Designed miniproteins, single chains, continued (2). Designs and how they scored, part 10

Each design is a single chain, and the fold is of that chain. pLDDT is the mean over its residues in the fold that is shown.

## One batch from the design tools (miniprotein)

Design m4339
Fold by ESMFold2-Fast:
Structure m4339 (fold): chain A 93 residues (1-93)
Amino acid sequence: MEEAERLIEKGEELLEQGKLEEALRLYEEALRIYEELGDKKGVARALTNIGRVLFKQGKLEEAIEYYRKALALDPDHIAAQRLLKLVEEELKK
């Protein structure tokens, strides 16, 4: 759990720096750890962060898929709910 949390935190730093591919790699590692632990909320958090990378890359349809996967595991995930609405609105432009 602590290891996956550190990967998420480092990924957030890389995302802020625009290092999208490096951030994605760390979020995918965190996803694997949360899946091995059976932590559905952790998996949803990692999936949401992968979606954020895809959104920043302009991969809007893929970002939507990841946010929907996150909400399937944790319907109360506020960040995934907000980001899904933002991406769907961007796709309509």
Scores: mean pLDDT 86

Design m4340
Fold by ESMFold2-Fast:
Structure m4340 (fold): chain A 76 residues (1-76)
Amino acid sequence: MKEEIEKEVELALAQMILGLARASGDPELVERAIEFAKKLSKEIAKEVYKGALDVARQLGDEETARRIEEELKKLE
């Protein structure tokens, strides 16, 4: 199940990046997670965007949070 393994790895990597972003306060790491989400399946991308939105809001990055909300809206 190559496809499933790839999704698990990408989701785990995205979650790791979000954890680092929260710990470091680095908005560039939030952008990294968004970049990964754009390449993922719709369901996984939605999970990553929700996590990235939470981190962006905690960091006070209103512009990134607004962008993530727009991406979530496009995912239905």
Scores: mean pLDDT 74

Design m4341
Fold by ESMFold2-Fast:
Structure m4341 (fold): chain A 58 residues (1-58)
Amino acid sequence: MEDELLLETARRVLELAGVDPEEAVRLIEETAKRLGISPEEAARRGEELLKEEHEREL
């Protein structure tokens, strides 16, 4: 469940990161607050989950 929230947030952040970076930052901060972690950690874990999703195709 936590990983699903991080993955969903990471996908939305990637969509917004060249278009609306302020909204991307807001989404990461909201997810971090819900999980009790730092925004930096939420961003890092979200990126890791996106990489794992690519590997899961195996």
Scores: mean pLDDT 75

Design m4342
Fold by ESMFold2-Fast:
Structure m4342 (fold): chain A 80 residues (1-80)
Amino acid sequence: SLKEEFENFLKGVEKTAKALIEYAKKHNISLEEFKKMLDAAYRIALENLKRFFPEYYEEGQAKLDEIRKKALEEAEKIMK
């Protein structure tokens, strides 16, 4: 169903955010550079949401914002 595909899309975005944190930690990426990477990933996710899931746009945008916020908070706690 479209709803199941939308939920899978959000899970994929969460996995991408976690992968970016692990990548940044492994390669000693600065918090500033991580923020740029996270912003780029967020913009791509938002465009995909708008294109493929327009009926879920408002709900999806709110959830993408939450994923981005949680990823940034986690990065700020663990990055040197």
Scores: mean pLDDT 87

Design m4343
Fold by ESMFold2-Fast:
Structure m4343 (fold): chain A 79 residues (1-79)
Amino acid sequence: KQEEFDKEVDAASYLVAAVVFLISGKKAYERGDKETAKEGFQKAIEYANKAIELSKDNPDLRKAAEGIRKEAQELLEKV
């Protein structure tokens, strides 16, 4: 189960990174910095995809990562 645990830790780490970039992108968007906002949302999507790939055996982590990816995609379309 150590291999499963390591995979969950990596998935959680990527999910945290996705959340951080999503928040950074939102803050940039609020201040009118469209380029920084786009970069933040693109990185949030990238890290969320990595979290999804590593969380095939953890439905809760996968669902959380899918939610972050969807929100980042919706916000990226508005920039």
Scores: mean pLDDT 84

Design m4344
Fold by ESMFold2-Fast:
Structure m4344 (fold): chain A 85 residues (1-85)
Amino acid sequence: SRRQALADALVELARKLQQALDEGKSVDEMKKLAIEELDRIAKAFPDLRPLVEEMKKRLEEAKTNSQIAQIVSLGINEMRERVAE
């Protein structure tokens, strides 16, 4: 289902970011990774593109990996609420 496909994509996004944090990636590397994964999600779920663009804007302003993780976590919750079926 579309809801299951999104759930799998969001789990993968969270997993990749956690792995990068564990590997000690820089703030710039974390932003690039998050933006690339979000663009992949928006390509598969075009109705989420406006939310993804808002998240990308917040990510550009982030100064720490903690802020990046918080932005992504909040965005994941919002994306789950937007997709029915």
Scores: mean pLDDT 84

Design m4345
Fold by ESMFold2-Fast:
Order: structure tokens, then sequence, then C-alpha cells
Structure m4345 (fold): chain A 60 residues (1-60)
């Protein structure tokens, strides 16, 4: 279920953000996450493939 995977990914991101104490650290995390995702994502990736890539970035 893609919706469940998306919700679980969002929850993991929230948990990471809660561990970061400053807005600057939270913004840095989000910027780096987006940059890594954009470098790995190709224009032809499905929503499922996008979630797989985003999950792999968080698993590192």
Amino acid sequence: DLDKRSDELAERVREILEKLKTIEEQEKFLVEFHEKAEKLLKPNHSEEERLDIEESILAE
C-alpha cells in the first residue's frame, strides 16, 4: 500500500526532525534529503520507485 508507505516515511522524517533541536538543523536535513533524492531520481520513476529511493536515503 503506497499510502501507508508514504505515511510511514513522513513519520520517520518527523522523528528525525524532532531529534534536531534547531530550525537550521531541520532545514539542512530537509535540503540534503531533497538533494540526494533529486540526484537519484530519474524523470521516468514511478511513485513506488520514488518511495523506494527515499526510504533507502533514510536507511543510510
Scores: mean pLDDT 75

Design m4346
Fold by ESMFold2-Fast:
Structure m4346 (fold): chain A 69 residues (1-69)
Amino acid sequence: MKKKLEEEARKAALEEGLTDEETIKRVEELTLKGEDPKEAAKRLKELSDEMTRAVAAGDGERAVELGGS
């Protein structure tokens, strides 16, 4: 049973474009703790996308503003 959930979690992560080992492991762990694989994968993808947008939009400038003012 657990292996089946891990496989489903990995599939969900890959379908969302999450290919890094750490993120895939997070989806697996959340699924084993009772989270829906698709929901867990979407949640982590949204977090990843937000981080990427922050970097692309000027994470360096935002970091300076947060630290300097």
Scores: mean pLDDT 70

Design m4347
Fold by ESMFold2-Fast:
Structure m4347 (fold): chain A 94 residues (1-94)
Amino acid sequence: DDSKILEKEKQEIKDKMKSLSDSEQKSKLSSYITELQLLMQPNQSQDVRDHQQRDLSNSTIDELINQAIALETLALDKGISEEKIEEIKNKVFK
C-alpha cells in the first residue's frame, strides 16, 4: 500500500523534528531539500537555484516533507545510495 509507505516516511521525518520549533523544522527541511537538489543537479544555474530557494521559503512544513520524500525517491532512482541520503539527513537533522 503506497499510501501507508508514504505516511510512514512522513512520520519518520516528523519524529526527527518533533523537538524543534516550526521555524526550525522549516529551516531543516529546506536545508535537506537543498542538499538533495545540489547532489542530483550539481551544475544547475544560479537563477534556477534562486527560484528553488524562493519556492522552499513559500512552502508549508507538510509541502516541504512531501518534497523531501519525492526527492529521496528521485535520488535513489538516479543511483544515489541510501547511505549518502542518510549521511545528509544526519548532517541536517542532528
Scores: mean pLDDT 79

Design m4348
Fold by ESMFold2-Fast:
Structure m4348 (fold): chain A 79 residues (1-79)
Amino acid sequence: RSAEAVARSAQLAAAVLRGEALFKAGDYEGAKAAYEEALSLAETPAGRASVLANLAKVYAALGDEEKAAAYAAQAEALR
């Protein structure tokens, strides 16, 4: 493994955990930013699907049903 791949995996894990913590705290804008960072770091279909599903939940909590549906559809397409 390259040092860059290890750093990227650690950053992805940190961004996902941050997004989950912020979502549980009710900070949906903070959760959105953290999951958007995680999406930029996710390279596998399974990883991207997981992050997209979490973004769909965040947008639903923010009242953006159109984006929530779009992200949910993208997550389903990657299964």
Scores: mean pLDDT 81

Design m4349
Fold by ESMFold2-Fast:
Structure m4349 (fold): chain A 99 residues (1-99)
Amino acid sequence: SKEDLEDIINLAKKALELVKEAQRLEGTDPLKAEIYRAIALLTLAVMREAVKHSDLPEEVKEKVIKLLDEAMDAVAQGRYDEAIKKLEELIKFLEEELK
């Protein structure tokens, strides 16, 4: 539904901000950076489960889950620039699906 898409988009935007904060703090506050990284990973994992159990078309679910898995791997490995790009691609894809 449109409401499910809007909720997933909002959650993706929150995850993006958490990843950006983890990256920003990495060199100055390693503990706080690790906390933001952990919360970002949890947020992405929750989003993945929500997408899997949503009423979205199967093709949309497959694309979203692939981008989420790629973003999660990047965050887990500290590849924040890659994670940011994947999350921005995900948000753009979902916003186009709303139209």
Scores: mean pLDDT 88

Design m4350
Fold by ESMFold2-Fast:
Structure m4350 (fold): chain A 67 residues (1-67)
Amino acid sequence: SEIKKYQERIKKNPNDSKAYRDLGDALFAQGRYDEAVEYYQKSLELDPEDEEARHNLELARLTEPAP
Protein backbone atom coordinates (compact mmCIF):
# COMPACT_ATOMS: atom_id res chain seq x y z
CA SER A 1 0.00 0.00 0.00
CA GLU A 2 1.06 3.64 -0.39
CA ILE A 3 1.00 4.14 3.39
CA LYS A 4 3.41 1.23 3.92
CA LYS A 5 5.67 2.56 1.13
CA TYR A 6 5.97 5.97 2.85
CA GLN A 7 6.42 4.40 6.30
CA GLU A 8 9.36 2.43 4.87
CA ARG A 9 10.87 5.65 3.44
CA ILE A 10 10.62 7.31 6.87
CA LYS A 11 12.22 4.25 8.52
CA LYS A 12 15.21 4.51 6.13
CA ASN A 13 15.45 8.33 6.33
CA PRO A 14 13.67 9.86 9.37
CA ASN A 15 14.53 13.38 8.12
CA ASP A 16 12.75 12.99 4.74
CA SER A 17 10.19 15.80 5.17
CA LYS A 18 8.51 14.91 1.86
CA ALA A 19 7.95 11.31 3.01
CA TYR A 20 6.05 12.62 6.06
CA ARG A 21 3.96 14.88 3.80
CA ASP A 22 3.29 11.99 1.37
CA LEU A 23 2.25 9.76 4.30
CA GLY A 24 -0.07 12.54 5.51
CA ASP A 25 -1.58 12.77 2.01
CA ALA A 26 -2.19 8.99 1.89
CA LEU A 27 -3.83 9.06 5.34
CA PHE A 28 -5.94 12.08 4.32
CA ALA A 29 -7.13 10.18 1.22
CA GLN A 30 -8.31 7.35 3.52
CA GLY A 31 -10.22 9.79 5.79
CA ARG A 32 -7.71 9.31 8.62
CA TYR A 33 -7.54 13.04 9.34
CA ASP A 34 -6.11 12.93 12.88
CA GLU A 35 -3.17 10.81 11.70
CA ALA A 36 -2.73 13.00 8.60
CA VAL A 37 -2.48 16.10 10.86
CA GLU A 38 0.25 14.38 12.92
CA TYR A 39 2.41 13.62 9.87
CA TYR A 40 1.86 17.02 8.22
CA GLN A 41 3.04 18.63 11.48
CA LYS A 42 6.16 16.43 11.44
CA SER A 43 6.82 17.37 7.80
CA LEU A 44 6.59 21.09 8.72
CA GLU A 45 8.98 20.60 11.68
CA LEU A 46 11.57 19.39 9.14
CA ASP A 47 10.64 21.83 6.34
CA PRO A 48 8.70 24.89 7.63
CA GLU A 49 8.48 26.37 4.11
CA ASP A 50 6.50 23.47 2.61
CA GLU A 51 3.37 25.34 1.50
CA GLU A 52 1.69 22.12 0.31
CA ALA A 53 2.07 20.48 3.75
CA ARG A 54 0.82 23.67 5.46
CA HIS A 55 -2.24 23.88 3.18
CA ASN A 56 -3.09 20.18 3.59
CA LEU A 57 -2.63 20.41 7.38
CA GLU A 58 -5.25 23.19 7.45
CA LEU A 59 -7.66 21.13 5.31
CA ALA A 60 -7.26 18.11 7.62
CA ARG A 61 -7.87 20.30 10.70
CA LEU A 62 -11.03 21.79 9.15
CA THR A 63 -12.43 18.23 8.89
CA GLU A 64 -12.08 17.63 12.67
CA PRO A 65 -15.08 18.38 14.96
CA ALA A 66 -15.08 21.98 16.23
CA PRO A 67 -13.62 22.27 19.78
Scores: mean pLDDT 81

Design m4351
Fold by ESMFold2-Fast:
Structure m4351 (fold): chain A 69 residues (1-69)
Amino acid sequence: GLEQLEKALEYLKKGNKEEAKKYLEKALTSSDPLVRAAAKEALEMLEKGASSEEVAKKLERAIQAIKAS
């Protein structure tokens, strides 16, 4: 769920894309469609070569939006 996105964000802030991908993949199995959408977008950004910093900023914003919904 949301906890997997928060763990992915921690690893992205540390520059660890490999560990972040594992948590994003776990987040894809969430029952929450907003959590799955955020995980999918972050994984697509990483696949396209986005920096860990860019993905972290996008994911942090998505987590904030989910918490506000």
Scores: mean pLDDT 86

Design m4352
Fold by ESMFold2-Fast:
Structure m4352 (fold): chain A 112 residues (1-112)
Amino acid sequence: KKLPEDLVEPLIEELKDEDPSTRARAARQLGAMAEQGIDVRSAVEPLVEALKDEDPKVREAAAEALGKIYEKFPSEELEKLTVEPLKEALKDEDEKVRKAAKKALEVIEKKR
């Protein structure tokens, strides 16, 4: 189902929530909205910040969401904002975060 674009800003605020489960869910919802073709490009910089979150589930969800956003809305501006942060996430201590970052970078490379 198509979600309203007016939900994007509340989800960006939820990326800063005290609860890491809420932050991870917000990142996943932003990625799901992108898959549905909803313009979530305003979430790109907040999601790049979430790649450095203290909780590995939040970092994993942020990497997956960034890959999904690029899949639907490829642009040189998005590539410039996301490639180096995702390359840094390839060095993450958590294996699932590294795998999500690798998958996102593969999507970006495929869309070049």
Scores: mean pLDDT 84

Design m4353
Fold by ESMFold2-Fast:
Structure m4353 (fold): chain A 70 residues (1-70)
Amino acid sequence: RLEELIAQAEALLAEAQAALAAGDYARAAQLILEAEPLVVEVARLLGLSEEEIEAIRAQYRAWAQRLAAA
C-alpha cells in the first residue's frame, strides 16, 4: 500500500512537472492539489506527526495557490 501511494503521488507530480514545463500553471496547480492527499497519507504511514502533516498540507496548498495566481 505504501509503495502504491508513493507511485500514485510520483505520477501526479511528474504530470505537474510536465504542465509547469509547458507553462500550464493552472493544470500544475490542479495536479499538485490531487497529489496532496496521497503525500499526506504516505507521511501518516511513515509516522510523521499531525503537526508535520499539517505543514505539508499548508505547503502544497500555498504552492498550488501561487501557481493558480500566475
Scores: mean pLDDT 80

Design m4354
Fold by ESMFold2-Fast:
Structure m4354 (fold): chain A 89 residues (1-89)
Amino acid sequence: MEATELVQRAIEAAKAGKTEEAAKLAEEAARLAAREAARELGERAAEALRRAAEMLEGLAEQAEKAGEKGLAAAFRAAADVLRREAERL
């Protein structure tokens, strides 16, 4: 399954109120995206992943303010994975 498909499923789960499922799908998507970034960007992968994590954290704050708890949890889960993967590079 491609990262894009996992993101779509995470959004659907979040909209259905399945907060834990949405977070797990978002984590899977983030891991796949991190692997692809490492393969395609090499030494620049860590910087790209850190920037993506910051963007997702901002989106999580916006979702939380909008009352979208499931979506906020999914964005935070993805951001945490991307940040950890960047630290391992």
Scores: mean pLDDT 80

Design m4355
Fold by ESMFold2-Fast:
Structure m4355 (fold): chain A 69 residues (1-69)
Amino acid sequence: SEQLYQQFQQNIDVQEKTAGEIDREEFLKTIKNTVLQGLDHRLAEGRLSEAQAEQQKKDVEQAYEKLLK
């Protein structure tokens, strides 16, 4: 979603400002994997439905694609 894309952008901006120069692609892969693991954890805890997890995973993949450009 647009909201998730904005959240990713904000997290990257904060990290780049704090850490200086970073490998943006590698950093984005790390963030994506962390978020996907969090979704799997919430699904396992029953805090997220399978449909919600699937939709949010698609949103994460789309946000990652946009941020790589």
Scores: mean pLDDT 72

Design m4356
Fold by ESMFold2-Fast:
Structure m4356 (fold): chain A 62 residues (1-62)
Amino acid sequence: MDPEELDREVEAAVLLIQAIVIEKYSKTPEAKEYARQAIDAVEAGDLETARELVNKAIEIEK
């Protein structure tokens, strides 16, 4: 297995878990919306967009 491919799979899994946790447990509708968009971005393979969306959701939660 290519090490770069493995790193991308691990990053996708981490981002997906973070987004699911924010979407499920956040009390802020805006953070939930960014988390949902991050899940969609991970499923599309766009890890850069997913990372940005997860970070925005985290910033809103504080």
Scores: mean pLDDT 80

Design m4357
Fold by ESMFold2-Fast:
Structure m4357 (fold): chain A 67 residues (1-67)
Amino acid sequence: APAAAEARAGQIGTDNRKKVLKAAEILETKSIEEAAKESGIPKQVFEDLMKGLNITPKELAELLKQG
């Protein structure tokens, strides 16, 4: 288990969740570049997730909203 991620959950979890939800909202209507720019999450992270899961940007947005 990634102990470092769990140790930060209580302090950074809310901020990370807000960034993820903002990215998800933007991905539904705009490009990956816009989602990356507005959320502060690198564009490469979205591209890697979509390729790894073989999903569309809209499906990624739905997944990110759920959690």
Scores: mean pLDDT 71

Design m4358
Fold by ESMFold2-Fast:
Structure m4358 (fold): chain A 91 residues (1-91)
Amino acid sequence: SMADDALAAAENGAPKVLERYKKGEVSEEAAKYAKKALEAKDPLEKIKYYFKALLAMGGKEVEDEKIEKLAQAILNEDLEEAEKLAKEIEE
């Protein structure tokens, strides 16, 4: 499922962001959000902070509300809304 895939991506990807930070390859901001994603017990917060870590690695600033809406759409399995929000964030 989209939710399961996103949670798996956060759990597997966030440690890799922290490993890259130790090697000097990513910003402290990216590492901060990756750590929050790993520590988050709430699925929404886990996905939200992982997306924030990925955006920080790319030097992008996106409104918290928009990222949270994307994470919620993913958890709700709302493919149409998730795709719309993802495209808006990538622009």
Scores: mean pLDDT 86

Design m4359
Fold by ESMFold2-Fast:
Structure m4359 (fold): chain A 84 residues (1-84)
Amino acid sequence: VDPKKLEAEILVALGLMLASVAKLMLSRDPSEESRKEAIEMLEKAIELLEEAAKLAEPVDPKLAEEARERKKEIEEELEKVKEE
């Protein structure tokens, strides 16, 4: 197992988990405070996915592509949350 590939896989998983927690938080408590916290979580998830893509690119280009696709999805979700 390539350490960079493993690290990238972990970063993807963490980013996706943070995005899921942010969505759950907003569904449970649609307060302004929860929305601000969710925005921070989504921004962190985007950062983790960008790091994952960079780490994966030289060792697993397909994983890098998947990380970029997931990042784009979360960026779209972040934009939607900010519009509310």
Scores: mean pLDDT 84

Design m4360
Fold by ESMFold2-Fast:
Structure m4360 (fold): chain A 76 residues (1-76)
Amino acid sequence: SAEAEEYYEKGEEYRKKGEEALKKGDYEGAIEYYTKAIEHYDKAVALGEGELKKKALENQLETSVKLLHAAVLKVF
């Protein structure tokens, strides 16, 4: 659906912002953006099907790993 595509695109947008924040050493910003990306991918998974759902699931998993990495870097 168009709505699922929009959530996927917003997830991608937030993921990029998280990666940029991480590169700048803004670990709090990276955590916030990756969390927003995961929330949007989750909605894309719920509303999507086929290839879109698969991409959203894969990107959600990858972003979750990046979120964990940013959280670890914030503590240390």
Scores: mean pLDDT 89

Design m4361
Fold by ESMFold2-Fast:
Structure m4361 (fold): chain A 67 residues (1-67)
Amino acid sequence: LSTVTTHVPSNDIAVQVGVELAIVAEADERGIKIVSIKITDTPDGSEITVVSPAPKEELEEVVKRAL
């Protein structure tokens, strides 16, 4: 499984939900299966960890396009 972690400079729940939905939508458009998405609050925003059976490069592109 591939894991990609990214940072968003906001811990607003609406932003967190929006980012999660954007990642799911982008993955679906690309035919990439998502196993899990975890969002963790940090002092400077949110850390988002995405897990997929897709190659890491493809998962990184999904996350990049969603943001």
Scores: mean pLDDT 82

Design m4362
Fold by ESMFold2-Fast:
Structure m4362 (fold): chain A 62 residues (1-62)
Amino acid sequence: AAVGPLTKALKHSSPDVRFEAVIALGELAKASPEAVRPALEKALKDSSASVREAARRILEGL
């Protein structure tokens, strides 16, 4: 599971990198939803509206 590296990517200064990390976490959530849930919940508090919206949609689909 790549959850650790993706969780680190959520702390990146670029919102584009954080957005890509959220999308990748969403793909992992199909196999292991409980392992990615805390990282997705953290992304709901992100400063970027695009990052927050992506995390919200993925969490609603779990």
Scores: mean pLDDT 80

Design m4363
Fold by ESMFold2-Fast:
Structure m4363 (fold): chain A 89 residues (1-89)
Amino acid sequence: SAKELLERAKELAERAIELAKKAIEAAKKGKKEEAKKLILEAEIELGMALIILGLLKKLGEASEEEIEEIEKLLEEAERLIKEAEELLK
């Protein structure tokens, strides 16, 4: 159902945020290989959430407010991933 897809997209986006935050902490501690692995894991979770969001938009069963909530979580995940990548330069 659309509600199940919304919940899954939200969970994946929140997990991507958590992984990206862990990547930032690993990078700050000089654990470059750990940070790279966490970035990759965050990118995979983010990618899955983006695919589900695309499907939800095509189905048109989710509200605009529900879609916007997921989009904000995805934007936060992308921002944190970028911050982690910049720390590894």
Scores: mean pLDDT 89

Design m4364
Fold by ESMFold2-Fast:
Formats: C-alpha cells, structure tokens, sequence
Structure m4364 (fold): chain A 79 residues (1-79)
C-alpha cells in the first residue's frame, strides 16, 4: 500500500540523514537531497509518520551540533 511505501521512505530518510551527519562534505549534498525527497514522499502519503520522522531527524541533528538543520526539521514536524 502507499502507507507501507511511506513507511519505507521515512526509514530511508532517517538512514540517509544518519549518513549525512558523519559523511565527508563531498557526499553531504547528495545524501541531503535524497533524504529530503524520501521525507517529502512520506509527508505526501502519511503526514503523521513524516512529522515523527522529522522530529527524529531534528534530534539527530542536535546530537551532531547542527542547530540549523534541527530547527528546520522541528518546523517541518509542527506543520
């Protein structure tokens, strides 16, 4: 179902962001684009799941000291 696809896309977005925060700069842009596409797909089909995933990405960003990314995904989670 589209909900099951949204669940997979949400998992992919989180995994790609886990890689993003530890990746060398040359790989970060492509990982971020891929993660944001996956999260956008999840948001379209399952907004509640996407907001939960955005909250988890924000927490991950805070753990890595990326306050701008954390603030951005906290706003995504509230919409």
Amino acid sequence: SLKEEAERDAEVALELYERYFTAPPSQRASLKVAADIALSTALYFDPELARETARRIAELAKQHGDEETAAFYERVAEK
Scores: mean pLDDT 84

Design m4365
Fold by ESMFold2-Fast:
Structure m4365 (fold): chain A 73 residues (1-73)
Amino acid sequence: PSEEELEREIAVALVLIYLGIANSLYKQGKFDEAKKALEKARELARTAYEQGLISEEDYEFILKGIEEVEKKI
């Protein structure tokens, strides 16, 4: 794979990891920690989109996932 493909895969993986962390923290009642994880996921997703690493569809899908967790906090 190209360096760009690797960068995209890493960026997407990190966003998904932070979303998973946030959802897990939410289920444990750790709302402040969950919010911080969501903020990191949002920042990583925005950076990946701005760098052209992910499509608008992928970015929108990620933001929707973040919103679903955020609504519960």
Scores: mean pLDDT 82

Design m4366
Fold by ESMFold2-Fast:
Structure m4366 (fold): chain A 81 residues (1-81)
Amino acid sequence: MEKELEELKKRVAELEAEAAEAHDAGDRARALELALEAAEVTKRLIELMAELGIISEEEAKEGLAYLDKLRAALEERLAAL
């Protein structure tokens, strides 16, 4: 299970790096799409942390609510392109 947490954290870092590369290349749409994918992976990470008892169910709900808000903002930015 700790290995799964580590793998999810690595995936988030990879997506963030790819988003930075897309941004540097001037591809705003790709950068936003990669950021949205990173948010989805982060959601799974929070869910798994709650399942393992690393964070409380309340902490997980707050984190997921924040990610939902972040995802909506990223989707709005992508739609505005």
Scores: mean pLDDT 83

Design m4367
Fold by ESMFold2-Fast:
Structure m4367 (fold): chain A 55 residues (1-55)
Amino acid sequence: AVDEIVEEAKRLIDEGASPGEVVDRIKELAREHGLSDAELREVLAEASRYMAEKS
């Protein structure tokens, strides 16, 4: 689940989605998949790193 959400976030970033759209989608998927706080933090950290790398 974590890996799938990270890949979806990266796909949205590559497609030019806004940071707000990416965060909203991550939160939606995290809720649907029942992620722990630690897993949610991991996904958000990876998405933020990827966004910074692509900027």
Scores: mean pLDDT 80

Design m4368
Fold by ESMFold2-Fast:
Structure m4368 (fold): chain A 56 residues (1-56)
Amino acid sequence: EKVLEALRLIIAGEVDSVEELAKKVGMTKEQLEKLIREKTGHTPEEILAGYREARA
């Protein structure tokens, strides 16, 4: 599951940008944004910002 792989990387703090996240899961930034919006109702930027704030 590409969406689960992406969320795992965000939670683990292994990525700092949507571009890096997309590269690690083997998708374009556009494809990743579309998939995450469809599955979670949020953008990957929003999810990354939320987890960064929670870790700080």
Scores: mean pLDDT 78

Design m4369
Fold by ESMFold2-Fast:
Structure m4369 (fold): chain A 62 residues (1-62)
Amino acid sequence: SMAAHKAEQEAVLAKAKAALEANADTLSPEQLARAKEELERMVAEGASPEEIERLAVRTLVS
């Protein structure tokens, strides 16, 4: 269960990073780097997959 939870968080983080990279041309290098750092920090601090997805979506849509 915990191993599955970690795998899910890693998968969501990877998808979020891929989405940010796909939109790198619309983001500054600084914004992209900061967003990736924030995502990694959230995962390290125990953020849920849903919280990670929310940050990625907000970064791309706002």
Scores: mean pLDDT 74

Design m4370
Fold by ESMFold2-Fast:
Formats: sequence, structure tokens, C-alpha cells
Structure m4370 (fold): chain A 59 residues (1-59)
Amino acid sequence: SMAEIERLEAEIERLEREIAEVERRIAAGEEGVEELRERLLELEIELGIKLIEIGVLRL
């Protein structure tokens, strides 16, 4: 449905923004870099899943 696609697009945009923020913090050498790396991996996995989901819905 259109509403489902719009929701996924919003979720993808959120994930891309969060990934960019975590990458900036890692690059800046902030405290807790190991936790930031773990968070980055989690976000990248979630983004990958959402990109597959939206791709299927757009078929």
C-alpha cells in the first residue's frame, strides 16, 4: 500500500540520519567508540532490511 511505502521511506530516512550521526561521532573520536561501532552495525543491518522491504513493495 502507499501508506506502507511512505512509512518505510520515513524509516529509511531516519536510519540514514542516525547512521550519519554515529559515523560523525566515531570520526570525532568520542568516548564509547566500541558502543558506537556496535550501534552503527545494528543500524546498517536495519537499513538493509528496510531497503529490501521497500524494493519488494515497489515491484
Scores: mean pLDDT 85

Design m4371
Fold by ESMFold2-Fast:
Structure m4371 (fold): chain A 79 residues (1-79)
Amino acid sequence: MSITQQLVQLMVRSIGVFSDVELGEKTKNEELLEKAKEDIKRLKEEIEKIYPSLSEKDKEIAKKLMDKLEEVEKRIEEV
């Protein structure tokens, strides 16, 4: 219920998406990779929505998570 708990849930969901990307790459499953790309887009939008309400410490965590999501998104786009 705290804004920090919302950030933690977004981090957990991101781990799930990263696992989907690894599985999609390993199995050459384009549908799974496209789903992961949409999930990343939604996660980025949700992080941006909560960002102004985060503490300075949590903003640094959110920024690192956003950077990782963008890195993975760009990797998928190159396929």
Scores: mean pLDDT 83

Design m4372
Fold by ESMFold2-Fast:
Structure m4372 (fold): chain A 90 residues (1-90)
Amino acid sequence: SKAEADALTAKGNEYIEAGEYEKAKAEYEKALALDPDNATAWENLGTALEALKEYEEAKAYYEKALALDPKNENAQLNLEKTLANIEKKK
């Protein structure tokens, strides 16, 4: 349900604030399995992956967030940072 997805997203947010990025990732993945149209959850999953240094996956999820909400300034800024990190590895 959407309420269940929202609760999982909130739990993921708590793990982000605690710096527990693997746990945040798991909760957001569960939330998005229930509600794939949640732009904020895609953005926050991208943030968790970026913290885990999984930049290609973070890029894909920020792009999903922006496809759903093109005016999400935080997702735009985070995508730019993630692209810079990908280029540094080339």
Scores: mean pLDDT 87

Design m4373
Fold by ESMFold2-Fast:
Structure m4373 (fold): chain A 68 residues (1-68)
Amino acid sequence: SALSEEEREELAAERRKKYEEIKASGDKEKYLEALAEEVARREGLPEEEREKLLKLLREAYETGEVDE
């Protein structure tokens, strides 16, 4: 079965906590690297695509495109 709404909320809460901890630590690179690795692993992307994702995430973060 698909993830329940409660399970999705728990996963989202865990991700938010990790994100806030990394933001509080000021370790932007660690956060971006973790995101790129997670996405690449999920999609089964090769290392070259992982590096591209990291670059795009850095750009988005630096330009504020991630902030709505």
Scores: mean pLDDT 68

Design m4374
Fold by ESMFold2-Fast:
Order: C-alpha cells, then structure tokens, then sequence
Structure m4374 (fold): chain A 69 residues (1-69)
C-alpha cells in the first residue's frame, strides 16, 4: 500500500467522523478520543515512512467507526 493511498484513507476517516457526529453524536463522542489517538499515530507512522504501522492504526480506527454505525 502506498503512502498516498494511506494519506487518502486518513482523509476519508476524518470525513466519516464528521458524518458520525451528525448521525450518532452520543456514540461518536464516547469513542472520539480513541479514534483521534489512532489517527495521530497513523500520521506519525506515515511521516516516519512506516507504512505497515500506519496501516494498522488506520485499520483500527476504521473498525471502531464501523462498530459505532
């Protein structure tokens, strides 16, 4: 997976977070700090060139967002 693809996935997760604040604000607010921490770690890994670690954090953030629905 490319760095550009992972950066695009981070942008998409940010967008999904905004939509969830509108659709299910109570459930999202409970998980927002955890999601933000995962996205921050993913960005740090991308800057370090560790694409595998970045992907793991992105996958975890996606899983949490998917569970919130």
Amino acid sequence: MSKEELEKRLEELDRRGVLLVIENPEAFLAKAPEIRALLQQAEEALKAGDLETAKKYIDQAEAILDEIE
Scores: mean pLDDT 78

Design m4375
Fold by ESMFold2-Fast:
Structure m4375 (fold): chain A 112 residues (1-112)
Amino acid sequence: MGAEEARRAAREAARAAAAGDGVAAARAAGGAGAAGRDGEPEGARAAGEAARAAGEAGNATGAGAAAGAALVAAEAGLPEAAEAAREAAEAARRAGNEGGAATAEAGAEAAG
């Protein structure tokens, strides 16, 4: 996936999360995370932004799924992905998804 597709996925995830649609937010965040895994730093950042938006909307399921996408991107060894994973962990915790937060924190440590 290209950086433009990752940014579009992040915008779609944020919009879906704001509307309370955790499934749509998770789907779009997954696309951004896959781009990060394929070596696109913008994809990793987009996954973190989507997780933050889901957390701000109080969508625990969406925030957890986005945190998982950020973990996948972090495992690719990109420094940008480590920061995105930390942001995703904070967003998941704010939304009440402690499991998603722990997963993203582990990914950030692995990338650093």
Scores: mean pLDDT 67

